Designed miniproteins, single chains, continued (5). Designs and how they scored, part 51

Each design is a single chain, and the fold is of that chain. pLDDT is the mean over its residues in the fold that is shown.

## One batch from the design tools (miniprotein)

Design m17877
Fold by ESMFold2-Fast:
Structure m17877 (fold): chain A 66 residues (1-66)
Amino acid sequence: MEQQLEDDILIALGLIYLAIGDIEKSRGNVEAAKEAYEKAIEVFSRSDSPEAQRLLEEAQKKLEEL
């Protein structure tokens, strides 16, 4: 139960950082978008769940496309 709760929290936090990155990218703030995507990658990498792994790959692609 603690592990699942931790994974849910990490996924939620990572999604918040992805959203910040998308917002900053839309504003043309490339450096801020990069930092937000890197934080999302760090957060998702702390979870071993399949969903976190998928979101980690998505965050990496977003960072690569900056």
Scores: mean pLDDT 82

Design m17879
Fold by ESMFold2-Fast:
Structure m17879 (fold): chain A 65 residues (1-65)
Amino acid sequence: SDEDIQKFVEDFEKALEEIKKSKDKKLQEEFIEHVEGLLETFPLPEEVKEELRKKLEEFKKELEK
């Protein structure tokens, strides 16, 4: 189970980097909405959820520039 959680985090980080590089705001907004929904419903440890939410919030701020 810990390996599955670690894999999820790695896949999230890769996807986030690719979405950032795309410069496609529509795709970036859709990604944010999708991940927010997953973080609410997916059974992740609290520490992991906080780290992912922090990265997502930083990304949202980058899009507002």
Scores: mean pLDDT 78

Design m17880
Fold by ESMFold2-Fast:
Structure m17880 (fold): chain A 72 residues (1-72)
Amino acid sequence: KAEELARQAVEYVKEAARAYAEGDFEKAEEYGKKAQELAEEALELVRDDPEELERVQRLIAEGVAEAGAELA
């Protein structure tokens, strides 16, 4: 389920942001890489459905923005 993978990617983005805030740069890199892999997998699953692709892209973008706002 692409939406589930996108939500998991967002969770890893939040974990990466938290690790950066705490100075754990190795953990931040690890979580960031996992987030990217999950996001790419989610987008690949919906690549042939433009409406679902837009939905998944929006979920990822909103999650990234939300994680960034929590660090501000």
Scores: mean pLDDT 79

Design m17881
Fold by ESMFold2-Fast:
Structure m17881 (fold): chain A 90 residues (1-90)
Amino acid sequence: TTDPLSREALMLLVEASMYLMRAIVLSRYDPSEESLKEAKEYAEKALELAEEALRLAKEAGDERLVKEAESEIEAAKELIKEIEEKLKEL
């Protein structure tokens, strides 16, 4: 039996991971200005979802999901920085 908030947090983290994966592909596979802008939108969506997951995980008291959400937030932030640097080079 999982807390409903933990289940929601996990679902949001899975969705965040899917957006982050899409952003990675778009930013690293022969990136155009258009693909980098799209990658940034996906990475920002991943960040939003991971931040909401962190909020729910904290409310649930689920320390494992809190750590997983914090890791996803950091990954999304680093990818956003990477994409912004690539956009400056264009």
Scores: mean pLDDT 88

Design m17882
Fold by ESMFold2-Fast:
Structure m17882 (fold): chain A 71 residues (1-71)
Amino acid sequence: AEAAAEARAGQHTDDLLLNRLDEVKERVKQAAENILKNSDEATRKDIEDQLKLALDFLEKMSARVAAARAA
């Protein structure tokens, strides 16, 4: 996992952070999709709600990093 950061050593630190946030977002989506395939309706709805909150949080983090770079 840390080896991915080394592969991008030539880029600015903010770019590495944004790429890491995108990776986490994709992993969360994939994990949720796998769980949803094997879940009952009530559990599926709860997971979908939690996924939306997690993705919203990650989007806000990415936006804040981008805003800090612009300032």
Scores: mean pLDDT 70

Design m17883
Fold by ESMFold2-Fast:
Structure m17883 (fold): chain A 86 residues (1-86)
Amino acid sequence: MEAEKKVKELEEKIKKNPSAELYTALGKAYRDMGKYEEAIEYYKKALELDPNNSEAYRALGETYDKMGKTEEAIAFYQKATALEKA
């Protein structure tokens, strides 16, 4: 119930001013609801707006990890870490 309320809040903010941070937050809300495919699509939208968004890559890693896709998760974590070191 709280995650669904957060989704509505974030969708309204995105309608006014879309940002990589808002799309990443929306993806995390879908992830917390167990909607991993929808979460991934919103993280991809975040990366379309900001291709170097380390938070979106970390969120992709966490989501792939929850899906049991360990190799993909590691790749996204490595990308996030590389961007944070730069």
Scores: mean pLDDT 84

Design m17884
Fold by ESMFold2-Fast:
Structure m17884 (fold): chain A 119 residues (1-119)
Amino acid sequence: MELVEKAKEYIEKAREALRAGRYEEAFRYAWLAARYAVKAGDEELLKEAARLLVEVLEAAEGRTLSPHLRRAVEEIFIAAARAGRDDLVGPAAELWDAAETSEEAARAAVEDARARLAA
């Protein structure tokens, strides 16, 4: 299976889900796109998936995130995917689960992960 084609397919699915208001699906597809982009070695697709994840999070929370929070989400997702380390993947996965359950939990997860990334 072609990894680049897989990543692009998931980006398109994420965009369609986002437009349809299916935020949980959009978040999951963007996550999968990023993971496939890393395996393919495509940095541009990885950044595209991370930006899409930020857009999904903003839409799911029903508000505009602060510049720091939006950037933190993007950087955490890119770092976790690129490094392939579970210590960074956990915060990103928790953010995905938190976004499904509550807006406050999603923000708390991003702030915690950002602190870890900054260290």
Scores: mean pLDDT 71

Design m17885
Fold by ESMFold2-Fast:
Structure m17885 (fold): chain A 96 residues (1-96)
Amino acid sequence: SSFLFSPEVRRAAEELINEFSHYLSPKEKEELKELEERLKNESNPAVREALREYILRFALLSIAVSLKLSPELRRKIANARTVEEIEEIREAIRNR
């Protein structure tokens, strides 16, 4: 899915990840720290953008798996294209 390519969708995804980051497993948190350190040390702008998008996608999917979200909600996460769709997902997670 390409829903993270929009700057607005990216920001909404980052906010969702920040709110629910405590549901990431220790292994997933370690993997994210390694990716974040790589991002900090990456000088190539194109590689940095690709890494940032990969980090967001990895974190969002990891949270969904950790929370054992329904197949329907995970499908909604995979297909989200708008800020409004990300906000609906965020609210659904809050009201689980």
Scores: mean pLDDT 79

Design m17886
Fold by ESMFold2-Fast:
Structure m17886 (fold): chain A 74 residues (1-74)
Amino acid sequence: GPLPEDPEEAKRLAEAARELVEEARELAEKYGKEDPRVAALLTAAQILASAALTLDPENEEAKEVLEEARKLAA
């Protein structure tokens, strides 16, 4: 079957991913979007948000954070 659901862990991962996106936004504003730290934070946020969706596919925060991170990375 699919990986076991863990909505509480998914919520923690989504919250961590949100914090990384916010840090990436702040760094992009201060140092420019091409700063390598911005790309690193957005990559980490996408990994955490994707992991959260694996544990809880219905987690709205994880969906939102993944979309925002992808949009910022583009």
Scores: mean pLDDT 85

Design m17887
Fold by ESMFold2-Fast:
Order: sequence, then C-alpha cells, then structure tokens
Structure m17887 (fold): chain A 84 residues (1-84)
Amino acid sequence: SEVEKKVLETVDEIVERVKAEYGETKSIEELLELVAERLLEKAEELRELAKKEKDEEKKKFLLELAEALREIAEALREYLESQR
C-alpha cells in the first residue's frame, strides 16, 4: 500500500529525529511521548494540506495518511498510560 509505505517512512523519520535530538538526555518513556506528540502534529499538518488540495486523489491520500498517523499516536499514548 502506498499509504502504508508513507506511514512507515514518516514514523521512521520522526523516531530518528526525536532519538537524534533527545536520545541521550531523556528516558524512553519521555522519548515515546515526544514521538506521539510529533505524530499528532504531522497528522494535523496533513489535514490542513488536504483542505487546500484540489486533486481528489491527493486529498484522499493526505487524509488517509493523517488518520493512520493519528491512530498510531493514540495507540502509543494508550500504551504509555498502561505502563504507569
């Protein structure tokens, strides 16, 4: 799936960025919270881009990508709450 591929690429980029910036200074719980936060920010960015998109196929792709990223972020936050 093109959406699945882009989801994995986006998650990987966010994880690597958070790890590079904070990996040696923050706990794993704090790093995962930052990943969830950045995923939600990216999902909102994609939703705003979709509102301005004129191509229906691109709009659908952006919305599906945004929803997948939001679902991953919510699942990650639920997991973190279960570990407290």
Scores: mean pLDDT 86

Design m17888
Fold by ESMFold2-Fast:
Structure m17888 (fold): chain A 72 residues (1-72)
Amino acid sequence: MEKGEELFRQGGLAFDAGDYETAKKLYTEALKIYGEDNWRILQGLAGAYKGLGDDEKAKELLEKAREALAKS
């Protein structure tokens, strides 16, 4: 859907601007639309958590992203 694509795009822009809190929110909303196994969004969300200093959560999300990619 257009909304999911726009949320993912806006999340990426927020991440590039260093606004990791906004990136996390936008990526989380995009993940709800595309499904929790979307490895690209999981990877973006992991980056946002790492930017916020939550390295443990970022690692969990990266492992989930790798598993999702391996399933595709």
Scores: mean pLDDT 82

Design m17889
Fold by ESMFold2-Fast:
Structure m17889 (fold): chain A 85 residues (1-85)
Amino acid sequence: PSQETIDEEVELALLEIEVAIAKNTAYRALKNGDQELVEETIKALEEIIKRLEEFIKRSTNPQIRKDAEEILKYAKELLEELKKA
């Protein structure tokens, strides 16, 4: 792969890790009744979603774009679950 493709793969992997951290933090916050941490996690997840949308707009690799779109869908679903809690 080109350096550009590797850089995009690394950036997407880091975004995926951030979504996973947000999910773990959210579930722990809900279990402990930590409403402040829930609100902080919602804000963090909204910023991750914006960064994923920007990444998708500039990505030229079809497979990386598809993977990013799946992560975005998952992040949006998680955000809606948190807002309902």
Scores: mean pLDDT 85

Design m17890
Fold by ESMFold2-Fast:
Structure m17890 (fold): chain A 62 residues (1-62)
Amino acid sequence: DMEAAKLAYELGIKAGKENPSISLKQAFTNGKRLGEELGGDPYLAGMAYILGVQEAKKELAK
């Protein structure tokens, strides 16, 4: 489900901005759980969350 992945990405950005030291393992776990709760693909949601965290880190580096 693309919708769950989009929400995971947005929450990943927020988490990355609030805690730039968040581990990729924690980011994946947070996204995976969100995907499960929304009835989406947990793997895609986990990866989307990681991408959101990475995007937040890039913005902080600018």
Scores: mean pLDDT 80

Design m17891
Fold by ESMFold2-Fast:
Structure m17891 (fold): chain A 74 residues (1-74)
Amino acid sequence: MIEEAVELALEYARTQSQEALEKAKELLSTLSEEERLEVALRVARALLPLAEELFGEEGRRATEERIRRLEERL
């Protein structure tokens, strides 16, 4: 499930939970390449504000470019 993989990845980013990491890895291993790209896209979109806060304009720009490339592959 794409939504569950996104939620687990964001939980790991927020909490550093090893359980969330292991569940995310297991779930990602069952997904197709297209579904993994969707997870990457949704995670990148959700983390955009944090990237901007931590790295400023450069972080925002790099993340927006990554989002654009992921969208082009879907």
Scores: mean pLDDT 79

Design m17892
Fold by ESMFold2-Fast:
Structure m17892 (fold): chain A 64 residues (1-64)
Amino acid sequence: GEKYKVTALEDTKVMGEKVLTLKKGETITLENIKLHEDGTLEGTLVETGLVVAMDSSKVKIEKL
């Protein structure tokens, strides 16, 4: 699928099998992204294949 670079604009929680914190300026790569009506960004971590969710207002999303 299309890949997206997600950059934390502030410290934010990434919710999945494990909760992790992205610190401001840290990046992850997601596939199969979905923006939910409540502002939750869901996607699949390319490196692990795990589904994760985060607050879309706290991240910058760029298509790769």
Scores: mean pLDDT 84

Design m17893
Fold by ESMFold2-Fast:
Parts: sequence; C-alpha cells; structure tokens
Structure m17893 (fold): chain A 58 residues (1-58)
Amino acid sequence: MNDEERIRKGLEEARRSKDPRARAALAGAALQSAQESTAPNKEELIEEARRLLEEAGW
C-alpha cells in the first residue's frame, strides 16, 4: 500500500469511528503521515485530517 492509500484508509477509519477519542487518535496519526508523505495531494490529506480533529473537539 502506498502512502496515499495508507493515509486515506486511516482517514476513512477515523470518519467511521463513533468514539471521539478514537477518531482524534486516527485523524492525528493520518495528519502526521500526510505531513511526512510525498503524495501529490498531501495538502488535501492534511486538510481532511485537520477537519476530523476539529470535529472530534481537537
């Protein structure tokens, strides 16, 4: 699995999580991975992760 696919999978798991704590943890991990990635859509992945963190109250 490439970096983009791995990050997107993490973001999908965060979106499907009903526990705000789990959502925040998954979104935070995805944000870190996106920031460290070389994916051409890195900025889009970062924005999605930040949005999920804000929804989780972080």
Scores: mean pLDDT 78

Design m17894
Fold by ESMFold2-Fast:
Structure m17894 (fold): chain A 86 residues (1-86)
Amino acid sequence: SHMDAEGERVAATVDELAKELEEAIKNKADPQTIARLIVAGQLALIAAEYVRERSTDPAVQARLDAAIARGKKAIEEGEKYLEEMK
């Protein structure tokens, strides 16, 4: 379906943003950079969850579930990093 094809693209976007946030945290990036990546990740997760609910392909569902879990973890770690910078 169109939503299954979209799921592949959205999962890749979430994975890339999660990777960027993970690397930014590891490299002790400035708080403004971390905050921007958290916001971008949150927006990507909204799109991913929307597509996940409408996906019918089990392989695409599994890929979205993995990407969503990674994205949520990266955002949580980013939020903890920002709290440490206070």
Scores: mean pLDDT 88

Design m17895
Fold by ESMFold2-Fast:
Structure m17895 (fold): chain A 81 residues (1-81)
Amino acid sequence: SLEEKLKEAKELKKKGEEYFKKKDYEKALEYYEKALKIVEEIIEELKKKGEEVPKEVLELKLELEINIGIAELVLAVEKVT
């Protein structure tokens, strides 16, 4: 179900945050990207049905995109320093 997919995306985001706190940015990025893929699938399914995308889903997408950007930036800085 859509609700089960949303729950899975939130759990994957939480795992990504746990790895980020441990400074394992590559694993954090992997989990955030997996979560984002599920969120994008939810959005695509809702749009195909002509249904409104809930604010919660859009907020989760934005938070994941921010977390991915931060993790990618940290990895890029570590590569040059």
Scores: mean pLDDT 87

Design m17896
Fold by ESMFold2-Fast:
Structure m17896 (fold): chain A 61 residues (1-61)
Amino acid sequence: DPEVEAALWTIKAVIAEKSGDYEEAARYYEKAADHLAPVDPQTAEIFRKKAEELRKKAEEK
């Protein structure tokens, strides 16, 4: 189930983000987006934008 897979990757992303591991969190959000793309492309795009934002934070730290 793509939505279940996306939820698992999103949980990992949130944990990484709260730990300050922004690059790792970005990778997990991209994984979640990949699973959502065929069933919910709108949310997938939101997650991809979130990943880009987190990568920018990783570079700034």
Scores: mean pLDDT 81

Design m17897
Fold by ESMFold2-Fast:
Structure m17897 (fold): chain A 90 residues (1-90)
Amino acid sequence: SFEELKEEIRQLVDEAFRSGTREAFDEALRRIEKLVEEYEKKNKLTPEQKAELDAFLERVRARFDAVQEMADTLIEIGDEIEKELEEKRK
């Protein structure tokens, strides 16, 4: 059902967040795209269901992007701190 599709997507999203890696987020998005494509091929979505699904997927992508941006920023800060500590040790 449409609700089962949304639940499967939520489970994939939760698993990706538990892993917390860019690779896990990319893999989750690929699996979500495949699930949606296969569902749409077998089921006719109403305009309301299509809009709800599109909005849901947009929220998922925005959340992944925000977490990836935050992780990238933390890595950059960590690299800068490590360089400063290395300089001060000499």
Scores: mean pLDDT 75

Design m17898
Fold by ESMFold2-Fast:
Structure m17898 (fold): chain A 61 residues (1-61)
Amino acid sequence: AALSAAQQASEARNAPLVRIATEALTKLGLSPEEVGRIIREAIERGWSLEELREELERAAK
């Protein structure tokens, strides 16, 4: 399905979350499954980038 420009902008707001999670996967050694689960939670809960990073670091302990 085609997304409107407004929906594309909303998706772009979530792209940084995916990128940060992917970088955390390579830097923190998290599995793709764990990273995917954490970003899903971040999107659903409306977490900030800072909160997402904190949760990824917690998961990597």
Scores: mean pLDDT 68

Design m17899
Fold by ESMFold2-Fast:
Structure m17899 (fold): chain A 88 residues (1-88)
Amino acid sequence: SLEEKLKELENKRAQIERDVRYGLALIVLGVAKVALERTEDPELQEKIQKLIDKVNEYLALLDAGASEEEIDKVWEEIHKLMREILEK
């Protein structure tokens, strides 16, 4: 039925949204790990490690099916940490 097809499309959209969130987090994690390996500045290393820890927390929340409010809160914390690392 048309109603069944609409539910399938809605489920597919929700899956794509989760996959995008997960993929973006993995990109941030990958970049952060490379940056950590390339820096010898202890203050920057601490900031990058905190970013890695927050991204791992975010990925765990996505895997656990945490609330949208919890997911968005941790994502904002990740963005704040990225800004602190990139702003000189």
Scores: mean pLDDT 84

Design m17900
Fold by ESMFold2-Fast:
Structure m17900 (fold): chain A 75 residues (1-75)
Amino acid sequence: GAAAEAGRRLAELGAAGEATEEAARKMQDIAVAAAPDNAGVRTAGAEAVREAAKGDNQATARSGRGLYEAAVKDA
């Protein structure tokens, strides 16, 4: 699903050292729109944006994986 794909993309960007706040916000918007009732998706998406804004690519990658895991449990 779109939420799982957004989490996977965030994890890839973070692992590559390419996670920007703009990219994290776009992935958060996609994930929340696809899974609006999933609290795990909302929490992980918000965390990814905060970590990307700080320039922490490793933490952004972890949040992206958390978003993916929350999304696949809901699918």
Scores: mean pLDDT 85

Design m17901
Fold by ESMFold2-Fast:
Structure m17901 (fold): chain A 80 residues (1-80)
Amino acid sequence: SSSLVSQGNSLFSQGNSLSSQGDTYNNNGDNTKASDLYNQSSTLYSQASTLYNQAGDTTRGDAFNSGSVDLQNKSNNLKN
């Protein structure tokens, strides 16, 4: 559905922005802020993945689920 895809696109865009900000803080040595931003980005990617899968876009859904896991791992590595 157009509504699910639109919501997924919005969440993906927000997640991308937060991930990029996380990379900036990580490069500057602010591990706490980077970890928080990667965790927030991971949540948004997971939500986008669910919406894409509900819309029948399993290729994009699976890709963003993998991205969510990668971002969560980045977050965890900076706070552990």
Scores: mean pLDDT 86

Design m17902
Fold by ESMFold2-Fast:
Structure m17902 (fold): chain A 61 residues (1-61)
Amino acid sequence: MIDEIMEKAIEKLKENPNASWEEVKKLLSEVIQELREAGASNEEVSEALGRLMEEAGKLFK
């Protein structure tokens, strides 16, 4: 479940390379909510955010 949510989020980032930082922040907020609804712990959410921020950083300068 968590991996599936993460995979979809990373795919959305890659599919929208022209996304603004505001749109990326919105995606991160949505992913946090989805992970928590799926029963993810605070530690799992933090780890997932770290991975998403790393991927987002690779797409932006």
Scores: mean pLDDT 75

Design m17903
Fold by ESMFold2-Fast:
Structure m17903 (fold): chain A 79 residues (1-79)
Amino acid sequence: SALERARELAERAREALERGDLETAIKYASQAAKLVRSEEALAHVSEAKRALDAGDEERAREHIEKAIEAVERKVEELE
């Protein structure tokens, strides 16, 4: 299902975040956010991209984490 795929993508985003691969984390978080149509998660993905482009890895990490959390909440709401 789309919800199972979104959860898998959120898990992959978290794994990438833990290994410091911020680009990959943003990619998976973005894909998950789109699958569940979470405006909150997409907003955090956008902010993470801006932070990473500015070289602010700490801010990028914070927004990636919030995007993953928003996806997880949206999946729970849709179950």
Scores: mean pLDDT 89

Design m17904
Fold by ESMFold2-Fast:
Structure m17904 (fold): chain A 78 residues (1-78)
Amino acid sequence: SLREEAERLAREALELAREALKLARTKEEMLRAIALVLRAIGLLFDVSIETDPARLREIVEEARRLIEEARELIRRVE
């Protein structure tokens, strides 16, 4: 279901954001990673209360974007 996909992707985004934070070596990298962690937590909260399929699709899109941003940050710090 969309809700299960949104939750799964939001959890993946949080896990990747946390990994980026652990790998961060500069203040800028840490701040970017913290922002991604907070955004992912927000998506997990949103998916827990949302039932509208259109809004769930938006959460899926945002989670995918956060995953890409976290992967880019991890790639830069490695």
Scores: mean pLDDT 86

Design m17905
Fold by ESMFold2-Fast:
Structure m17905 (fold): chain A 81 residues (1-81)
Amino acid sequence: MKEAEEAIEKAIEELKKLAKEAKTEEAKEVLEKTIEELKELKERLKELIEKEGVTPEQIKEAAEHAVELAKAMAEKAEAAA
């Protein structure tokens, strides 16, 4: 569970490095926007983990989906940059 949060945070750190290396303002804005979206995704996942009535299986599925979404968002941001 923390592993999924850590995976999202690692994606955020990689995008922050790309934002620092970005040679255009447009690329930097896309990367920074994606970083904020990933931070929101991490908070949503954390809230789901703390919610009563959610099974461990549902949490695992949500975490896997969040990691896949984070990776897709990061790849899209890199392609746009």
Scores: mean pLDDT 73

Design m17906
Fold by ESMFold2-Fast:
Structure m17906 (fold): chain A 63 residues (1-63)
Amino acid sequence: AEEAVRRDLERGIEAAKKGDLKTAENILQSLREAAEQARRLGWDPTPYEEAVAELEKAIEKAK
């Protein structure tokens, strides 16, 4: 789970840096859905929520 979150975050940040905001936003949406799913399953959503916050910040800086 953590390795997949880290990979998605890295891909999202890289897309935002390159101006590919569509890809970055799609990855952001997937991370948000993963956080909600983790919460529903009783898992720790923190890694997903932190990844969402970091990617939102990267996308905002790229605009």
Scores: mean pLDDT 81

Design m17907
Fold by ESMFold2-Fast:
Structure m17907 (fold): chain A 89 residues (1-89)
Amino acid sequence: MPALSAAEQAFVLTLLSTAIALEADTMFVNLSDLAAHFSISQATVTATLAKLEAAGLITTAPIPGTSLLKITITAAGKAFAASLSAKAK
């Protein structure tokens, strides 16, 4: 668990908690829209998603013919989101 920045933690928490609240393990997102929504750079979104995928917390797949990215949250990703929420107190 390398240290995530406060912005990366907020992004991850919101993304994962949204999927959990919708009872969905899968989300369809546009990277530019995500960057704008969280007021972070597209490079930060891409780097954060790559860190989560490398850690086995999510999987990502491009959707052919669209600008959308399919994000699937793993059981480990759900546990990680709960851990971040607990640390926020």
Scores: mean pLDDT 70

Design m17908
Fold by ESMFold2-Fast:
Structure m17908 (fold): chain A 60 residues (1-60)
Amino acid sequence: GSSALMAALRELARMLAAGEEITDDTLRALAQKYGVSVATVRALLALLESGRMDAEGVVT
């Protein structure tokens, strides 16, 4: 459900904010933990990195 997706997004955002290295193993661990696909976690990472570029003044 959407709650699992949001929990995965939140944990991934926290790891990025903490300067933690996001490896392929990290993506698999998050996918397994929240019951989402690795492709979904990769898409969330791409969204967060895109949002980080826009966070300085251009956000949708």
Scores: mean pLDDT 73

Design m17909
Fold by ESMFold2-Fast:
Structure m17909 (fold): chain A 91 residues (1-91)
Amino acid sequence: MEIAEEARRLADELVENADDPQKVAETIKRLKEAIDELDKHLPPEEAIEVLRYALGKVSEAADRSKDPEARLQLDVLIIYLAVRLVALENK
């Protein structure tokens, strides 16, 4: 549960800081670390829900961002999250 809440909070922070490339980079690193722990601590169904929430928030952040560097980082993260969702659904 703690890891799920951390991932959701970090995803929310990406929306809040979407036009700050330095904060986006730092938050993406922390979010990836949290996501790497999801399948170790949560049932697959719950991990999928957290990943879908994060994907939605990252997509919102990318759409909101006016900074091209931050937007590129967020777009790359969207691909990463989509790959993680596919991998988890095939377990």
Scores: mean pLDDT 84

Design m17910
Fold by ESMFold2-Fast:
Structure m17910 (fold): chain A 93 residues (1-93)
Amino acid sequence: PQIPEELLALRDELEKEGISLVFTVGASLETHLRFLEAEQQARAAGDEEAVKKLVLWLAYLNQGLDLLAQGKYEEAKKYFEKARKIGEELGLK
């Protein structure tokens, strides 16, 4: 299915405020694969704090996307900001 124009407009608006989003199935899959790789590495190193932050990062990103799908743009923005902050702490984009 085509990405809704409202989602693309919100992406552009959020990018102007420093939140970088890519609304594609391929990008979403790549994000999940990067999460799995980073989580495996953190678990192998015994870094419980990094594992916890990775789980929160993915959870906030997914929550934001779910809220976006519901048309709750202000709430979605809040969760994307939370994900962005954790991503910066972990060195993720």
Scores: mean pLDDT 65

Design m17911
Fold by ESMFold2-Fast:
Structure m17911 (fold): chain A 70 residues (1-70)
Amino acid sequence: MTISLSELIEYLKSRGIFYTEEELTKILDIKKSDKIDEEKYKKLVKELQKLTGLKVDGIEDEETKAWLES
């Protein structure tokens, strides 16, 4: 799955997680023009797991997926 940085920011904002474009580019080690591929998405999953107190392994378990899909 591939999503834009702007779309990801809006999605996280809807979940009460506020990152600037600059913060997300630093966390994911990407440029603003880059697409978020599976590797970068896994990196984001690790950050979300850290924020929610889940095990930080970058694997999208059922709880992480449910949180993202809600």
Scores: mean pLDDT 65

Design m17912
Fold by ESMFold2-Fast:
Structure m17912 (fold): chain A 94 residues (1-94)
Amino acid sequence: AARGAETRVITETLTLPAGGSKTLDLSAHAAAGDVLTIHVLEGEADVQVAGQPEAHHLEAGETVTVTLPAPVVTFRNPLDVPQTVTVRLYLSPG
């Protein structure tokens, strides 16, 4: 298992109010056509990838892999209470 992951790993802790959202601009690390894997470590969120019509609902331990139309992702708290959501983002060249 020698050298093979040009994957960038970003861990974000998001403090979201009830029904609130936070947008992450990944343009410093990713471009259109790059592959993003989102792993929710704690909490739950609706994940909207810019340029995609559907949001992904993710709970703790769940992952989604998407090809980025644009390097912008929004995380929304679907709950009626504030929560802290911890996500790990894996960015690979497209």
Scores: mean pLDDT 82

Design m17913
Fold by ESMFold2-Fast:
Structure m17913 (fold): chain A 60 residues (1-60)
Amino acid sequence: VDEEEVDVALTLIYAAIARKAAEKGDFESAIEMLEKAMTSPNPQARKLAEEELERIRKEA
């Protein structure tokens, strides 16, 4: 299994959870989920988390 694929998949899961939290007005939990994803050693995963975090911050 490709380690990069696992990191990206985990980041997408965190992003999905963050989006659901933001839709409910829970921006604090959304940001925490994305910050967790940003600890990934994979630059692709970090980039995805960072982009989603920026969207959440704009909405908050």
Scores: mean pLDDT 74

